# Designed miniproteins, single chains, continued (5), part 75

Each design is a single chain, and the fold is of that chain. pLDDT is the mean over its residues in the fold that is shown.

## One batch from the design tools (miniprotein)

Design m18776
Fold by ESMFold2-Fast:
Structure m18776 (fold): chain A 60 residues (1-60)
Amino acid sequence: SAEEAHQRGVEALKNGDVEKAIEAFREALKLDPDHEVARQGLIALLEGLGKTEEAEKVRA
């Protein structure tokens, strides 16, 4: 489920695995495009990595 994917992303961040967190948050949004928490988390991570154009696409 989208919530399970979101929780995997949160766990990845707690473990310092930013790459896994981005993958999990993208999966959450693919399953539920209205998942605001996963969308905001993905935007923050992408902006932190300097991926501003990717973040803007997610922002919609």
Scores: mean pLDDT 81

Design m18777
Fold by ESMFold2-Fast:
Structure m18777 (fold): chain A 81 residues (1-81)
Amino acid sequence: MTAEEFAKAVNEVARNIGRLRRLADEHPELAERMKAEIDRIVAKLGEASRATLEQGYRLAKEAADEAKNAVDEFEKALRDS
C-alpha cells in the first residue's frame, strides 16, 4: 500500500461525512443519529492517522466503508418515508 492509497480512503470518508452533514441539516429528525455516526467515523480516522501505514490504511478503509453504508442506509430510509 502507498500514502496515496491512504489519502484516497480518507478523501472518500470526507466526501461521505459531508453528505451526512448536509442530510442532517435537511432532516433534523435524523440529525442526532447522523451526528453520532459521524463522530464514530471521525474517531476511527483519528486512530488511522496515528497508526502505522498498513494499520492506518485498514482503519481508513473501514471508516470509508462505514461512512458509505451510513449514507446508503439514510438515503434508503428517506426513500421509504
Scores: mean pLDDT 77

Design m18778
Fold by ESMFold2-Fast:
Structure m18778 (fold): chain A 96 residues (1-96)
Amino acid sequence: SSEELKDLLRFSIKILEKIKELLEEGKVDEAVALARLSAGVYSLLAKHTEDPELSALAEEISRKLAEIARLLEEGKVEEALEALEKEIEELRKRIA
């Protein structure tokens, strides 16, 4: 894997961990805002990168962030936390 792919993985883990931290502090609206903003940024990256591996990863993370935001908007905080923890674990496994 390229250095850029590993950097995107590390950065994505930090974003997901920050969303989790906001939820643990009861800052649900801020967590939704960060998840929505991040999903948009990853979607733009996926469309504008010439690297198909970066594009695929950015698209995957964008979809997961949008799903987490939806769960939070529906009041499903526990399900959103479980989805966050699972995604953090999966991204950590891809860093090698």
Scores: mean pLDDT 89

Design m18779
Fold by ESMFold2-Fast:
Structure m18779 (fold): chain A 79 residues (1-79)
Amino acid sequence: TTITISDGKLSPSSLTIKAGEKVTFQSVDTKNPTVLAVDGEYLGSGKPFKHTLVLPEGTHRILAASEGHPGGTATVTVV
């Protein structure tokens, strides 16, 4: 499952997945680096940016920010 980051927005902004499923966060912006954080912890940045991880069960808050755009948020619920 993929969450796309474009112009500082995450799509989808709400996602439910099963425990053990991989989530990919992807930004195709080649001019301004995208910064990604999960539950307030910095995970990475880049232009372009792609990061894949497995989240533990529970509700997680995702923050993405890039220069020139307000920060976007998404929620991932792992059941």
Scores: mean pLDDT 77

Design m18780
Fold by ESMFold2-Fast:
Parts: structure tokens; sequence; C-alpha cells
Structure m18780 (fold): chain A 103 residues (1-103)
């Protein structure tokens, strides 16, 4: 639901990763197709928990639901780079650039 997605975004921006995760998880529970909620969950795991493997999983869900989201592809590339997978990081960064150039 929109309220939880908005709350997740606000908590993440405020540096409250724990509440951002909780709000994003509630948004996903109410609407599993909410790409923004999956993206917020990925961001919270990447920046707050430094759990890059889970960040990859959640960014991949966001991209599955919204494949034109260049920001999600860029963040997925950063997560793979943090995991040492430079080949996938490069591939996904190139995808993000192509999506931005098409606009």
Amino acid sequence: AGVYTMAGQIYFAAGDGERAIYAAEQAIKLDPKNARAWHILGDAYFYHLKDYEKAVEYYEKAIELAPENSRAWENLAKAYEALGDFERAREYRERAERLRAAR
C-alpha cells in the first residue's frame, strides 16, 4: 500500500534503515507487485545492513516488476561490484546507461 511505501522512503532518507525495512516489508505484504517497495528494501539492505547478497535479490525483484527503472539497474550493478562480481556489475551498468539514453 502507498502509505507504507512512502513511509519506507522517508525512513530510508532519514537514515532509519530498520523502520525503512519494516515499512517496505509491509508494503510488499499488501502488494507484492510494488516495485518501489522492493527497491527501498534493496537500498536499506545495501546502505544500512551492508547485506549485498540480499540487496541483489531485492533489486532483481524491483527490476522484474519495473525493467525500465534505470536507477534500479545502476544500484544492482553497485551491489554486484560490492560482492566482487565485476562482470555482472559492468553488464548491468551498461543496461542502466542504455535505458537513460533511450529517454
Scores: mean pLDDT 88

Design m18781
Fold by ESMFold2-Fast:
Structure m18781 (fold): chain A 61 residues (1-61)
Amino acid sequence: MEKLLDAIANTIYAAEKAGLSREMIDRALELFAKDYGLTPEQIEAIREKVKELKEKDEKRK
């Protein structure tokens, strides 16, 4: 499960960097939730992983 959540988080972070709006990001998460049967808790875990990716990028740059 962790690998899947990490992969989705990286995809969402890449979309944010590409300039997708919050609405587009939320819709992408909805589609992933339906495709993989993710719970609301898992969706929040993905959002937290995206936040961690942003923090890591800021720390390194």
Scores: mean pLDDT 77

Design m18782
Fold by ESMFold2-Fast:
Structure m18782 (fold): chain A 74 residues (1-74)
Amino acid sequence: SLAEEARERAREAGLPEEVVELLEEFARALSEGNMEKAKELFRELGIKLAESGDEKHIEAAEEILRFALEAAAS
């Protein structure tokens, strides 16, 4: 599933578990067509990444977000 793929990519990138969970749920919301939930999760993810201040984590999360959005659009 898209959610499982997003989770595995996030874990491989060494992202914090809170960010892994948010990326997994975001990908799940996209796969279900739940755009309201996806928007809420995207905002929460942005806040968590800003709080961490870790540029490498931000970059990795951005790549996974792009992957999930591209997969959902196909």
Scores: mean pLDDT 85

Design m18783
Fold by ESMFold2-Fast:
Structure m18783 (fold): chain A 68 residues (1-68)
Amino acid sequence: GREDAARSGRAAAEMGAAGDYAGAATGGHQFNLEGTGEASRYGRLAAEAGRAGDAAAMAKYGQLANDA
């Protein structure tokens, strides 16, 4: 159900952050250098939605970041 999707999304985001902290930090730095624009903004919104467990918002902003 919706709660299961929310739990799963948040857990995946936390595991990713904990498991690949160095890789995530390096990738984030390079993203900041390549451009602070709509892609970066939507990517951040998707990550925040994922942590909050809002699967619909995460998918929406993830798609917008990919298309930007």
Scores: mean pLDDT 54

Design m18784
Fold by ESMFold2-Fast:
Structure m18784 (fold): chain A 48 residues (1-48)
Amino acid sequence: MMRAERAERAARERGLSDKAVEIAGRLARAGVSIPTALDVARIFEENG
């Protein structure tokens, strides 16, 4: 299962920037759960 691709897709569907999408994918590939990876990506986008 390509966890990183799924995290990147979820971030894109939420309208996050390419930078936040890449962060979500990198975290998921490193073994971080998709919900946690998305939380970190959202924090990066908040007020960004």
Scores: mean pLDDT 77

Design m18785
Fold by ESMFold2-Fast:
Structure m18785 (fold): chain A 77 residues (1-77)
Amino acid sequence: AKEYNDKGKELYKKGEYEEAVKYYEKAIELDPNYAEAWYNLALALDKLKKSVEAAGYKAKAQELAPDDPKLRESIKA
């Protein structure tokens, strides 16, 4: 799961949001409780103007890991 999440973050930094979404979805398929991957998926969807879907996934990430320091790290990246 972490490998796909890390690749998604790399693609997000390059502006390849569609590809980033695919890798975050793979991370979630392997670990549905991976709050960071849910949050990163939401951020990529925001960039693709899918803000309603993004809001739902942000809520899912917060349910799984409220106040997780790793989510704070992902927000800053």
Scores: mean pLDDT 74

Design m18786
Fold by ESMFold2-Fast:
Structure m18786 (fold): chain A 61 residues (1-61)
Amino acid sequence: MVGDLVRALVNVPKLSDDEVELLEGDLAEVLAELPGGYVHVRNLATGEEGIVPRSALEVVP
């Protein structure tokens, strides 16, 4: 999954400084896989980086 292009399936709020906001349909790049089903991503629309639940994302082919 590192280096994968992913799309947000749902709106993901930024609740802490470690997290990133994603709007449904936003594209992001996976920078790291994390324990507990989280990924570190960069939102390509905003340039912001942070942690999101893996379950909120789909891989874009």
Scores: mean pLDDT 80

Design m18787
Fold by ESMFold2-Fast:
Structure m18787 (fold): chain A 70 residues (1-70)
Amino acid sequence: ASAEEYLRKGLEALAARDYETAAAHFRKALELDPSHEEAAKALALALNQAGRTDEAQAVGREIRERLGLP
C-alpha cells in the first residue's frame, strides 16, 4: 500500500467520524512518507477529534522538527 492509499482511507474514516481509524491510517501514510505534510496535518486533526490531544501536540512538534515547518 502507498502513502496516498492510506491518506485516502484516513479521509474516508474521518468523513465517517471514525477518528481513531482515521488517525491510524494517517499515521501509516506518514510512516511510508515522513515528509507528507497533508498526512501529518490530517493526523493531528484526527487525534484532536479523537480526544488524544497530547498525541496531537506531539505530532505537531515532530512535524515542526522533522519537516522544518514554523
Scores: mean pLDDT 79

Design m18788
Fold by ESMFold2-Fast:
Structure m18788 (fold): chain A 70 residues (1-70)
Amino acid sequence: MSEEEIQKELVERLKRYLEEIKNAKDPFEAEVYAALAFIDYGIYKAMGIKLSPEAEKLLDEIYKLVKEKR
C-alpha cells in the first residue's frame, strides 16, 4: 500500500467516524468512535506518516464534537 493510499484510507475512515459521532445516540457511542480515530492517528504517527491537512482537520472536528457531547 502506497503512502497516498494510506492517507486516502485514513481520511475516508475519519470521515466515517465523524458521521458516526454526529449520529451517536449516547455519549458512550461517540467516545468509542473518537477512540478509534485517535488509535488510527497513533498508529500513523508511530509509522512516521505525516498526516494530510484534511486528516488533521477531521481529527480536530472529531475531538471538538466529542468534547461538546461530554
Scores: mean pLDDT 79

Design m18789
Fold by ESMFold2-Fast:
Structure m18789 (fold): chain A 64 residues (1-64)
Amino acid sequence: LADVPVALGEIYLGIGNIDEKKGDYKSAAESYRKAADIFYQADPNHPLAKEARKKAEELEKKAK
């Protein structure tokens, strides 16, 4: 992958997935939001930016 920011976003998606599986919804939501911001800065129309934001919002609801 030539785009370093996109690779970093994928790493945060992985961290979020691990935290979600552990039931740490707050940490998972934070990681997904970081991923979404990174993807959005690389390309505002990036599909992974939308998916990461959706996951973050869903997990924030579960954390309450």
Scores: mean pLDDT 79

Design m18790
Fold by ESMFold2-Fast:
Structure m18790 (fold): chain A 62 residues (1-62)
Amino acid sequence: GKILEKARELYAKTKNPITRTVLGEILKHSKSDEEARELLEKALKTTTDEELIKALKELLEV
């Protein structure tokens, strides 16, 4: 779906190791956009990294 497609693009392009690790885990454990959205919202609640917050919000806006 659109969220997983955008997450794959960001994963491939990111140079931030924290963002890459979190997006990699979301891609590994989600099989649908609905599952990805749930994991993205969970990550957003637990992270304080501004660059990761920005990436997670961008993916939730898809």
Scores: mean pLDDT 83

Design m18791
Fold by ESMFold2-Fast:
Structure m18791 (fold): chain A 88 residues (1-88)
Amino acid sequence: MSDAELAERLLRLGEEAAAQMDPERAAEVRRLAAEAAEALLAGDYAAALEHAARLVNLVLADPRVAEEVKQALGDLLGEIGRRADAAA
């Protein structure tokens, strides 16, 4: 999966999660998804990992978000983490 494909998938899953959350938390998730996607496209894997981890923590804490979306976001966080480790 390319960084562009990973960024697109992160934005899509972030929006799917945000749609299931209250407006305030949804806005934060959308902001973090955008920041993580921008970092991925810039090759800044450390910043991407930081923003994506914050997003995933917010989503995992919300019982309204579907388990499939939580799992998919967790898998993406793992992939970003592997890229950050490889770049270090």
Scores: mean pLDDT 86

Design m18792
Fold by ESMFold2-Fast:
Structure m18792 (fold): chain A 65 residues (1-65)
Amino acid sequence: EAVREAAILAMESAVRAGNEPLMQKAADAALRGDPEAVAKYTREAGKASGNEELIDRAVELARAA
């Protein structure tokens, strides 16, 4: 569940930032079931958009992995 939620947030943030390659990487990581990759791209999306909530979510996902 945490992996899925983080992947959705990463994709939404990447769309808002207009970063299509980042959105694709997050989606691919989610499809592969790779929680560490999802956490990484969620954090990158949060930094790109200046969204502290996404950075916090990436930390939570990394702890769950």
Scores: mean pLDDT 67

Design m18793
Fold by ESMFold2-Fast:
Structure m18793 (fold): chain A 76 residues (1-76)
Amino acid sequence: SKALEAEILIALGRMYYAIAKKLAEQGKYEEAVELLEKAIELFEEAAALGEGEIRREAEENKRRVEEELEKAKEKL
């Protein structure tokens, strides 16, 4: 199921995002940026596979992660 695949990708993206935020809090900005970029890729794939609500959720998560990525890059 494309929907199930999208949901799994969203879950993985959220995990990468959570780890990246902890790394940023520790001042590990280079590592945080790498994980944030991976999270964005996962949400992009999820949005491509998902429809309706699942696609919207993936797009909303992607926007949030992109904002955090910009902040983390300012610290590099």
Scores: mean pLDDT 90

Design m18794
Fold by ESMFold2-Fast:
Structure m18794 (fold): chain A 97 residues (1-97)
Amino acid sequence: SREEAVKKLEEAVKLLEEALRTAREEGDPEEAINSIEAARENAREALEAAKAGSKKAVSLIVAAMILASAALQLASERAQELVREAIKKLKEAAKLL
C-alpha cells in the first residue's frame, strides 16, 4: 500500500514537471505557472514524507491538489490535461495512505 502510494506520487511529480515545462513553453499566465510550481513542490515533499512514513504526507498531497486545481482555470489545454492527470495520481496516492 505505501509502496503503491510512493509510485503514484512519483508519477504525479513527473506529470507536474511536464505541466510546468508545457506551461512555460506555451507562455501561460504567471499565476498558472506559479500554481503548478507550488503544486510540484508540495507533491515532492509529499513523496519524501510518504517514503519516510510521515503523517504529513496526506496533508501535503491535499495542498498539492488545491494548488494544481488553481492552475486549471488559467493554463493552456495541454498543461491542463497534464495537471488533471497529476491530480488523479495525487488522489489515488492519498487513498493508499
Scores: mean pLDDT 89

Design m18795
Fold by ESMFold2-Fast:
Structure m18795 (fold): chain A 59 residues (1-59)
Amino acid sequence: GGLGAQLAVRNAGGDPELATRADELARAGDIEEAARLLVEASGMSPESARALAEASAGQ
């Protein structure tokens, strides 16, 4: 869920508001854009960001 994405981004020192937007995009089915925002917000790898976005969409 979105809380997992928010916690991951915050733990990486990122912007939790961008994590919230990424979760919204993932739930709308826009996995690619959600993953891009997660990379930008936290600096995590594109692979990790995509996995997190897919997990959010699966809710």
Scores: mean pLDDT 73

Design m18796
Fold by ESMFold2-Fast:
Structure m18796 (fold): chain A 70 residues (1-70)
Amino acid sequence: MADKVLEALVEHARENAPPEIAQKAEEAYRDYKAGKLTPEQAVMRIANALLEGASDEDVDAALRKAQEVA
């Protein structure tokens, strides 16, 4: 069931992503449960948020912090 997949993605974000990304994932799941998003739209929003947290947001923030400390 799509609900279980989406719930697992939100839990993954809560455990492994920055709080702002986890919040975005929760918002997408909540909107899906409210009938405002299709399952595909919710998956795409959560996946895009996770990609930002895992790649662009996380790497960029870490690099900027390293340069600031230097």
Scores: mean pLDDT 68

Design m18797
Fold by ESMFold2-Fast:
Structure m18797 (fold): chain A 72 residues (1-72)
Amino acid sequence: MLEKAYELGKAASEEEVERARRELEEAERELPALLAEAAATESAEEVAALRAQWEGTRALAEAFLKGAEEGL
């Protein structure tokens, strides 16, 4: 998956790269609030699952952006 994201990044348009950067930045801003909300209402296991899911998404986004940077 990370390799595929990297390849997609290398082939991506400037518009797609800018969108990916903005989505990553927005998601990084939203994550603390989402985790705080989950911690107030959900179990520790659910909070850990949300964090793990987010780490996976971030890794894919970072691989995509790295591909775009090296594809220049």
Scores: mean pLDDT 78

Design m18798
Fold by ESMFold2-Fast:
Structure m18798 (fold): chain A 60 residues (1-60)
Amino acid sequence: SELRERIFRELVEKYGLSEEEARHVIAVAEGLRRALKLPEEMLEPLALMFADTEVLVRSR
């Protein structure tokens, strides 16, 4: 979807994640969103939250 393409580009371009890392983050966020039955709009904030966690973990 267009939303997933936007998130993917943001994760790669702004967060510096690899394509594989960006796909993994989106997959985890989508899995959590579906498990909690959250609306599609929640995919972006969930994916960004996981990306921020990845950056934080790498800084340690």
Scores: mean pLDDT 80

Design m18800
Fold by ESMFold2-Fast:
Structure m18800 (fold): chain A 70 residues (1-70)
Amino acid sequence: SLEEKIKQYEKEIEHDRQVLAETEGELARLRADPNASPRELAIAEMVHAITRAGLDYLEKVLEKLKKELE
């Protein structure tokens, strides 16, 4: 049902917010590390950007689904 889809997206968004916080912490640590390789930093920046973009997309989908339920 539409209600079950909304609950599923809410759970995924909550999980992805935790993942985003972890990627932000990891990226901050790598940026502060003078021994971090350019490759490690680039990978961490890419992972963070993808995680953030995915979360933004899911939040927009959830908002649209909630409007369709009303």
Scores: mean pLDDT 86

Design m18801
Fold by ESMFold2-Fast:
Structure m18801 (fold): chain A 70 residues (1-70)
Amino acid sequence: MEAEELQRRLAEELRRALEGDREAAREAFRLLRELGERGIPLAPEVQELLRELIATRAEEFADIPAELAA
């Protein structure tokens, strides 16, 4: 299903972003916007990965959410 595919891709990109991949972080935030626009709630695994990313990489990715939010 499309929603499940988006969730899976988001989890994969978040895992890459946790390793320091800035392009993966950018893609993850783009996928987060897509899920939000469709009204799809985040899977628990995705929520946990996002929380971990913010906790470990918040300063590094601060500009990416601002860019995507604009």
Scores: mean pLDDT 73

Design m18802
Fold by ESMFold2-Fast:
Structure m18802 (fold): chain A 69 residues (1-69)
Amino acid sequence: SAEAEARRLAIEITLRVSEEGELDEDAQKRITRELTRNASPEVLEILIKLLSSNKAITEALREILKEKG
């Protein structure tokens, strides 16, 4: 389901960002774009809600969603 895919990607993004250490906003956005390259618009909308605590990640997700819709 889209919900299951979004939860999996949320975990992957969070772990990748934490493994890289202190990342600037551009690096966080780059990683987010790479990991969500094949995500559907429905998955992206759920991801924005799940990752709402991180401004840079949610900003990148909103930009990607606009590009796909």
Scores: mean pLDDT 80

Design m18803
Fold by ESMFold2-Fast:
Structure m18803 (fold): chain A 77 residues (1-77)
Amino acid sequence: SKEELKEKLLKLDAEILRIIGDIIELEKEIEKLKKELEKNPSKEIEEKIKKLEEEIKELEEELEKLLKERKELDKEL
């Protein structure tokens, strides 16, 4: 039914917003670390940035999957 489809969309929208929030927080952390790296060059900071960038990439891949699922469900409305 359209009602079940709407409930599924609301749950997907909530999860999408959660992942977007997580990406924004990680991007802020990377920005802070990049500013610190410019003042104090450090291999440890470079490795931490790389690890956070990898985490963002994983979240972006998950976000893409959820956005595709949302578009498919939206077409059924």
Scores: mean pLDDT 87

Design m18804
Fold by ESMFold2-Fast:
Order: structure tokens, then sequence, then C-alpha cells
Structure m18804 (fold): chain A 102 residues (1-102)
């Protein structure tokens, strides 16, 4: 199902961004903040998918848009080194999303 595909992709993204942020020295508390917000995005997109009967592609586009907004908001609270780690994590998420759309 489209929901199962989105859940699987969200899991891959969460793992990838956790590793990237950890590798770039982001504090665990900040990593957890990012992951918690991304989980909120996933839940919101699943609810919209159910309400509007969205396709996988439509849901993934909404997920991408909401995730980017969350990353931009969190980025404003971070120092330059942490912001670079977050930007690298967003770049990885974008690559995973791009591959899923093929």
Amino acid sequence: SAEEQLRYLHGLIAIAIRIEMSFNGMPESKIMQVLNKLNEVFKEVVEEMKKKNLSFEEALKLYREKAKAVFEEIGKTLNPKEQEALNNALALAEKIIEKALK
C-alpha cells in the first residue's frame, strides 16, 4: 500500500539522518529533537493521506515539503556547525526521496 511504502521510506530517512547528524557531531538532544519533529511530519502526512486519499507520490511530495519546513525552523536554533550537520542530513533525505520517485 501507499501507506506502507511511505512508512518504509520514513524509516530509511530517519536512520540515514541520525547517522549523518551523529557523524557530524550533533548533540544527541538535538538529534532527538529533529527525529521527533520528523515523526510528527510522518503522522500528519499519514492522516492527510487517509482524509484525502492521496497517492504515494502526492503523500511523498507533502512529506518532503513539511520535512523541509521543520528542518529550516530547527536550523534557526542551531549553531553553525550543528546547522551544517542538519543541512547534510536534509541533503541525504532529499536523495532518498528522489530515488523513491523513480
Scores: mean pLDDT 88

Design m18805
Fold by ESMFold2-Fast:
Structure m18805 (fold): chain A 95 residues (1-95)
Amino acid sequence: MSVEEALERLVALLLDPNATPEEIRAAAEEYLKKLLEYAKKIKDPLEKRRLYFVTRISLDLLAARVRATTGDEEKVKLVEELRREAAEKLEEIYE
């Protein structure tokens, strides 16, 4: 599973009214795991900055989409927490 496939799975579950909080959290954890595995393989400083920037924008847009589509503030908070954790973990890897 690629980082993109893990993100697509998370998006599908966030937009599914029948998805459980446990399924959504598991998908978020899998996405974060795949993102960090991919991030550790990147050596080019420009690619590192690009991944950091793209990740933050993608998750900000996802939070906005979830709010607009579902109105579910708990799902929005989960995406906002994921964005914060992803940013912090990427910064730790990249210094």
Scores: mean pLDDT 85

Design m18806
Fold by ESMFold2-Fast:
Structure m18806 (fold): chain A 86 residues (1-86)
Amino acid sequence: SRMERVRELLREAEEVLREAEELLERAKTEEAREAAETAIRLAREAIERARRLLASGKEPSMEEILEIESTVGLARIALGVAKIAS
């Protein structure tokens, strides 16, 4: 269901947030810091959006799911940059 997809996206965003926070603590370069901070910001945005949809109890629209998926995707890209820059 679309609601199950939102729960999956929430879990994915929470994992990105955890990894990005760990990378930020260990970051030795400005590039790694900036990328980790971007991943944290985007992951937090995705978490907030997913939690709001789950709290509403209403079936999410495809557009709402795609917006969260896009945000999680961008957070993952930023996390990848942070890993390479570290």
Scores: mean pLDDT 90

Design m18807
Fold by ESMFold2-Fast:
Structure m18807 (fold): chain A 57 residues (1-57)
Amino acid sequence: SLSLEALALALEGRYEEALDVIEREPELSDLSRLLLERIVAESEDPALVERARALLA
């Protein structure tokens, strides 16, 4: 459910809010990992890129 909420936010370009949702997951889903990779590739905000990379580690 959280992964689908994060997907909806990311599709709207709302990457900060998508990260906030993903950070609430106890275990990263495959969908959340793909969303984090998308944020790293497409976000122009270095702070959001760093947050996404930290969650992928």
Scores: mean pLDDT 81

Design m18808
Fold by ESMFold2-Fast:
Structure m18808 (fold): chain A 57 residues (1-57)
Amino acid sequence: SIEEKIKEMIEKGEKPEDVAKKLSDELGDKTVVDSPEQAEELLKKSEEIKKLAEKIS
């Protein structure tokens, strides 16, 4: 899960902001955006990743 990836990266000594950026970049690269709805979903997931990384740290 994405939570497990966040925990692993933080345990390796990465900062929450760096973890959130890396995971958001990976999500964007792997996600095909064909509609405005998909773009909004991608933005929401990026925000959730950032908040989760901050919470876990």
Scores: mean pLDDT 68

Design m18810
Fold by ESMFold2-Fast:
Structure m18810 (fold): chain A 87 residues (1-87)
Amino acid sequence: AEDEEENAFLKEVAKKIKTDEELMLAVALLEIERERGRKPLAKALELLTGEKFESPVLEESSEEEAEELIKRAEERLKKALEEEKAK
């Protein structure tokens, strides 16, 4: 049930993301949340895209934590792009 709600939320996020860079950042952010055992943060996505997202999942992070997640997502994206360029 929660997984289905999360999938619906992810589809809505994908519709609002306009560029490949924002899409890759959103994917990296979601992967970080999965590794932490937490659900995606609507506030982190709002800061990333500039649009409001209503999350059907747990929201436990402060603004500082949301900024930290975005920073980690950017670092992961940069590493992935650098590694692909090196191939």
Scores: mean pLDDT 59

Design m18811
Fold by ESMFold2-Fast:
Structure m18811 (fold): chain A 68 residues (1-68)
Amino acid sequence: GGGSLAAKDVVDGALAGKEVKLTTEDGGEIVATSSNPSGVTAAALRAIGHESQTIKVEIDGKVTEYRG
């Protein structure tokens, strides 16, 4: 699924100094920033764990949808 690509976008966005929001199909949200490494790790792990679900990643008001 798109979990690995979603995880890459989360890491890249946070490292660029941007606030990244990951949303799962069940409505779960995780916010990741460069000042919160544990949040970045949690968001990336969540993306990988949702292999068969739709994941949304918002960076700079741009939403990318990854389908499982």
Scores: mean pLDDT 75

Design m18812
Fold by ESMFold2-Fast:
Structure m18812 (fold): chain A 85 residues (1-85)
Amino acid sequence: MKYKVTYTADISGKKVDAAAIALPSGEAVPATFDEKTGQLVATAEYDSLEKAKEDAAAKVRPLAVVTDGQVEIKNVPVTAKIEEL
């Protein structure tokens, strides 16, 4: 079985050119801007529920945002939702 974790970070509706959320494993996942909520959303897939739960439990993750070619790193609270695929 596979599991999907959806990560959501609030950037207060600010426009960004690109964004990524860093996972506790050191992997960075691309984030997309949801214009309806003003939030960034990233998804990652896991082969085990235990690994999905471990990564989902972290409350603060580095969020890299790119504006005008400049990279800014922020530590923001990230909410995580686990779904079975």
Scores: mean pLDDT 76

Design m18813
Fold by ESMFold2-Fast:
Structure m18813 (fold): chain A 67 residues (1-67)
Amino acid sequence: MKEKAEEILQKLAETNPELVRKFIELVEKGDYEGAREVLKTAAKEAGIEVSDEQIDEIIELLKKYFE
């Protein structure tokens, strides 16, 4: 769900705000592969289990904000 994806992103930002900011910048630039890797790293650092599908949903949510 889109709402759940936003909640995951917020929790990651609370743990590693710099990594989440870098993730957002990469999505804005269209570097979706780099964005996925950065968010995956942030999730592991925070001890949060995030699937590749959830990461893709978060990327799609941010894409809408940059349209």
Scores: mean pLDDT 77

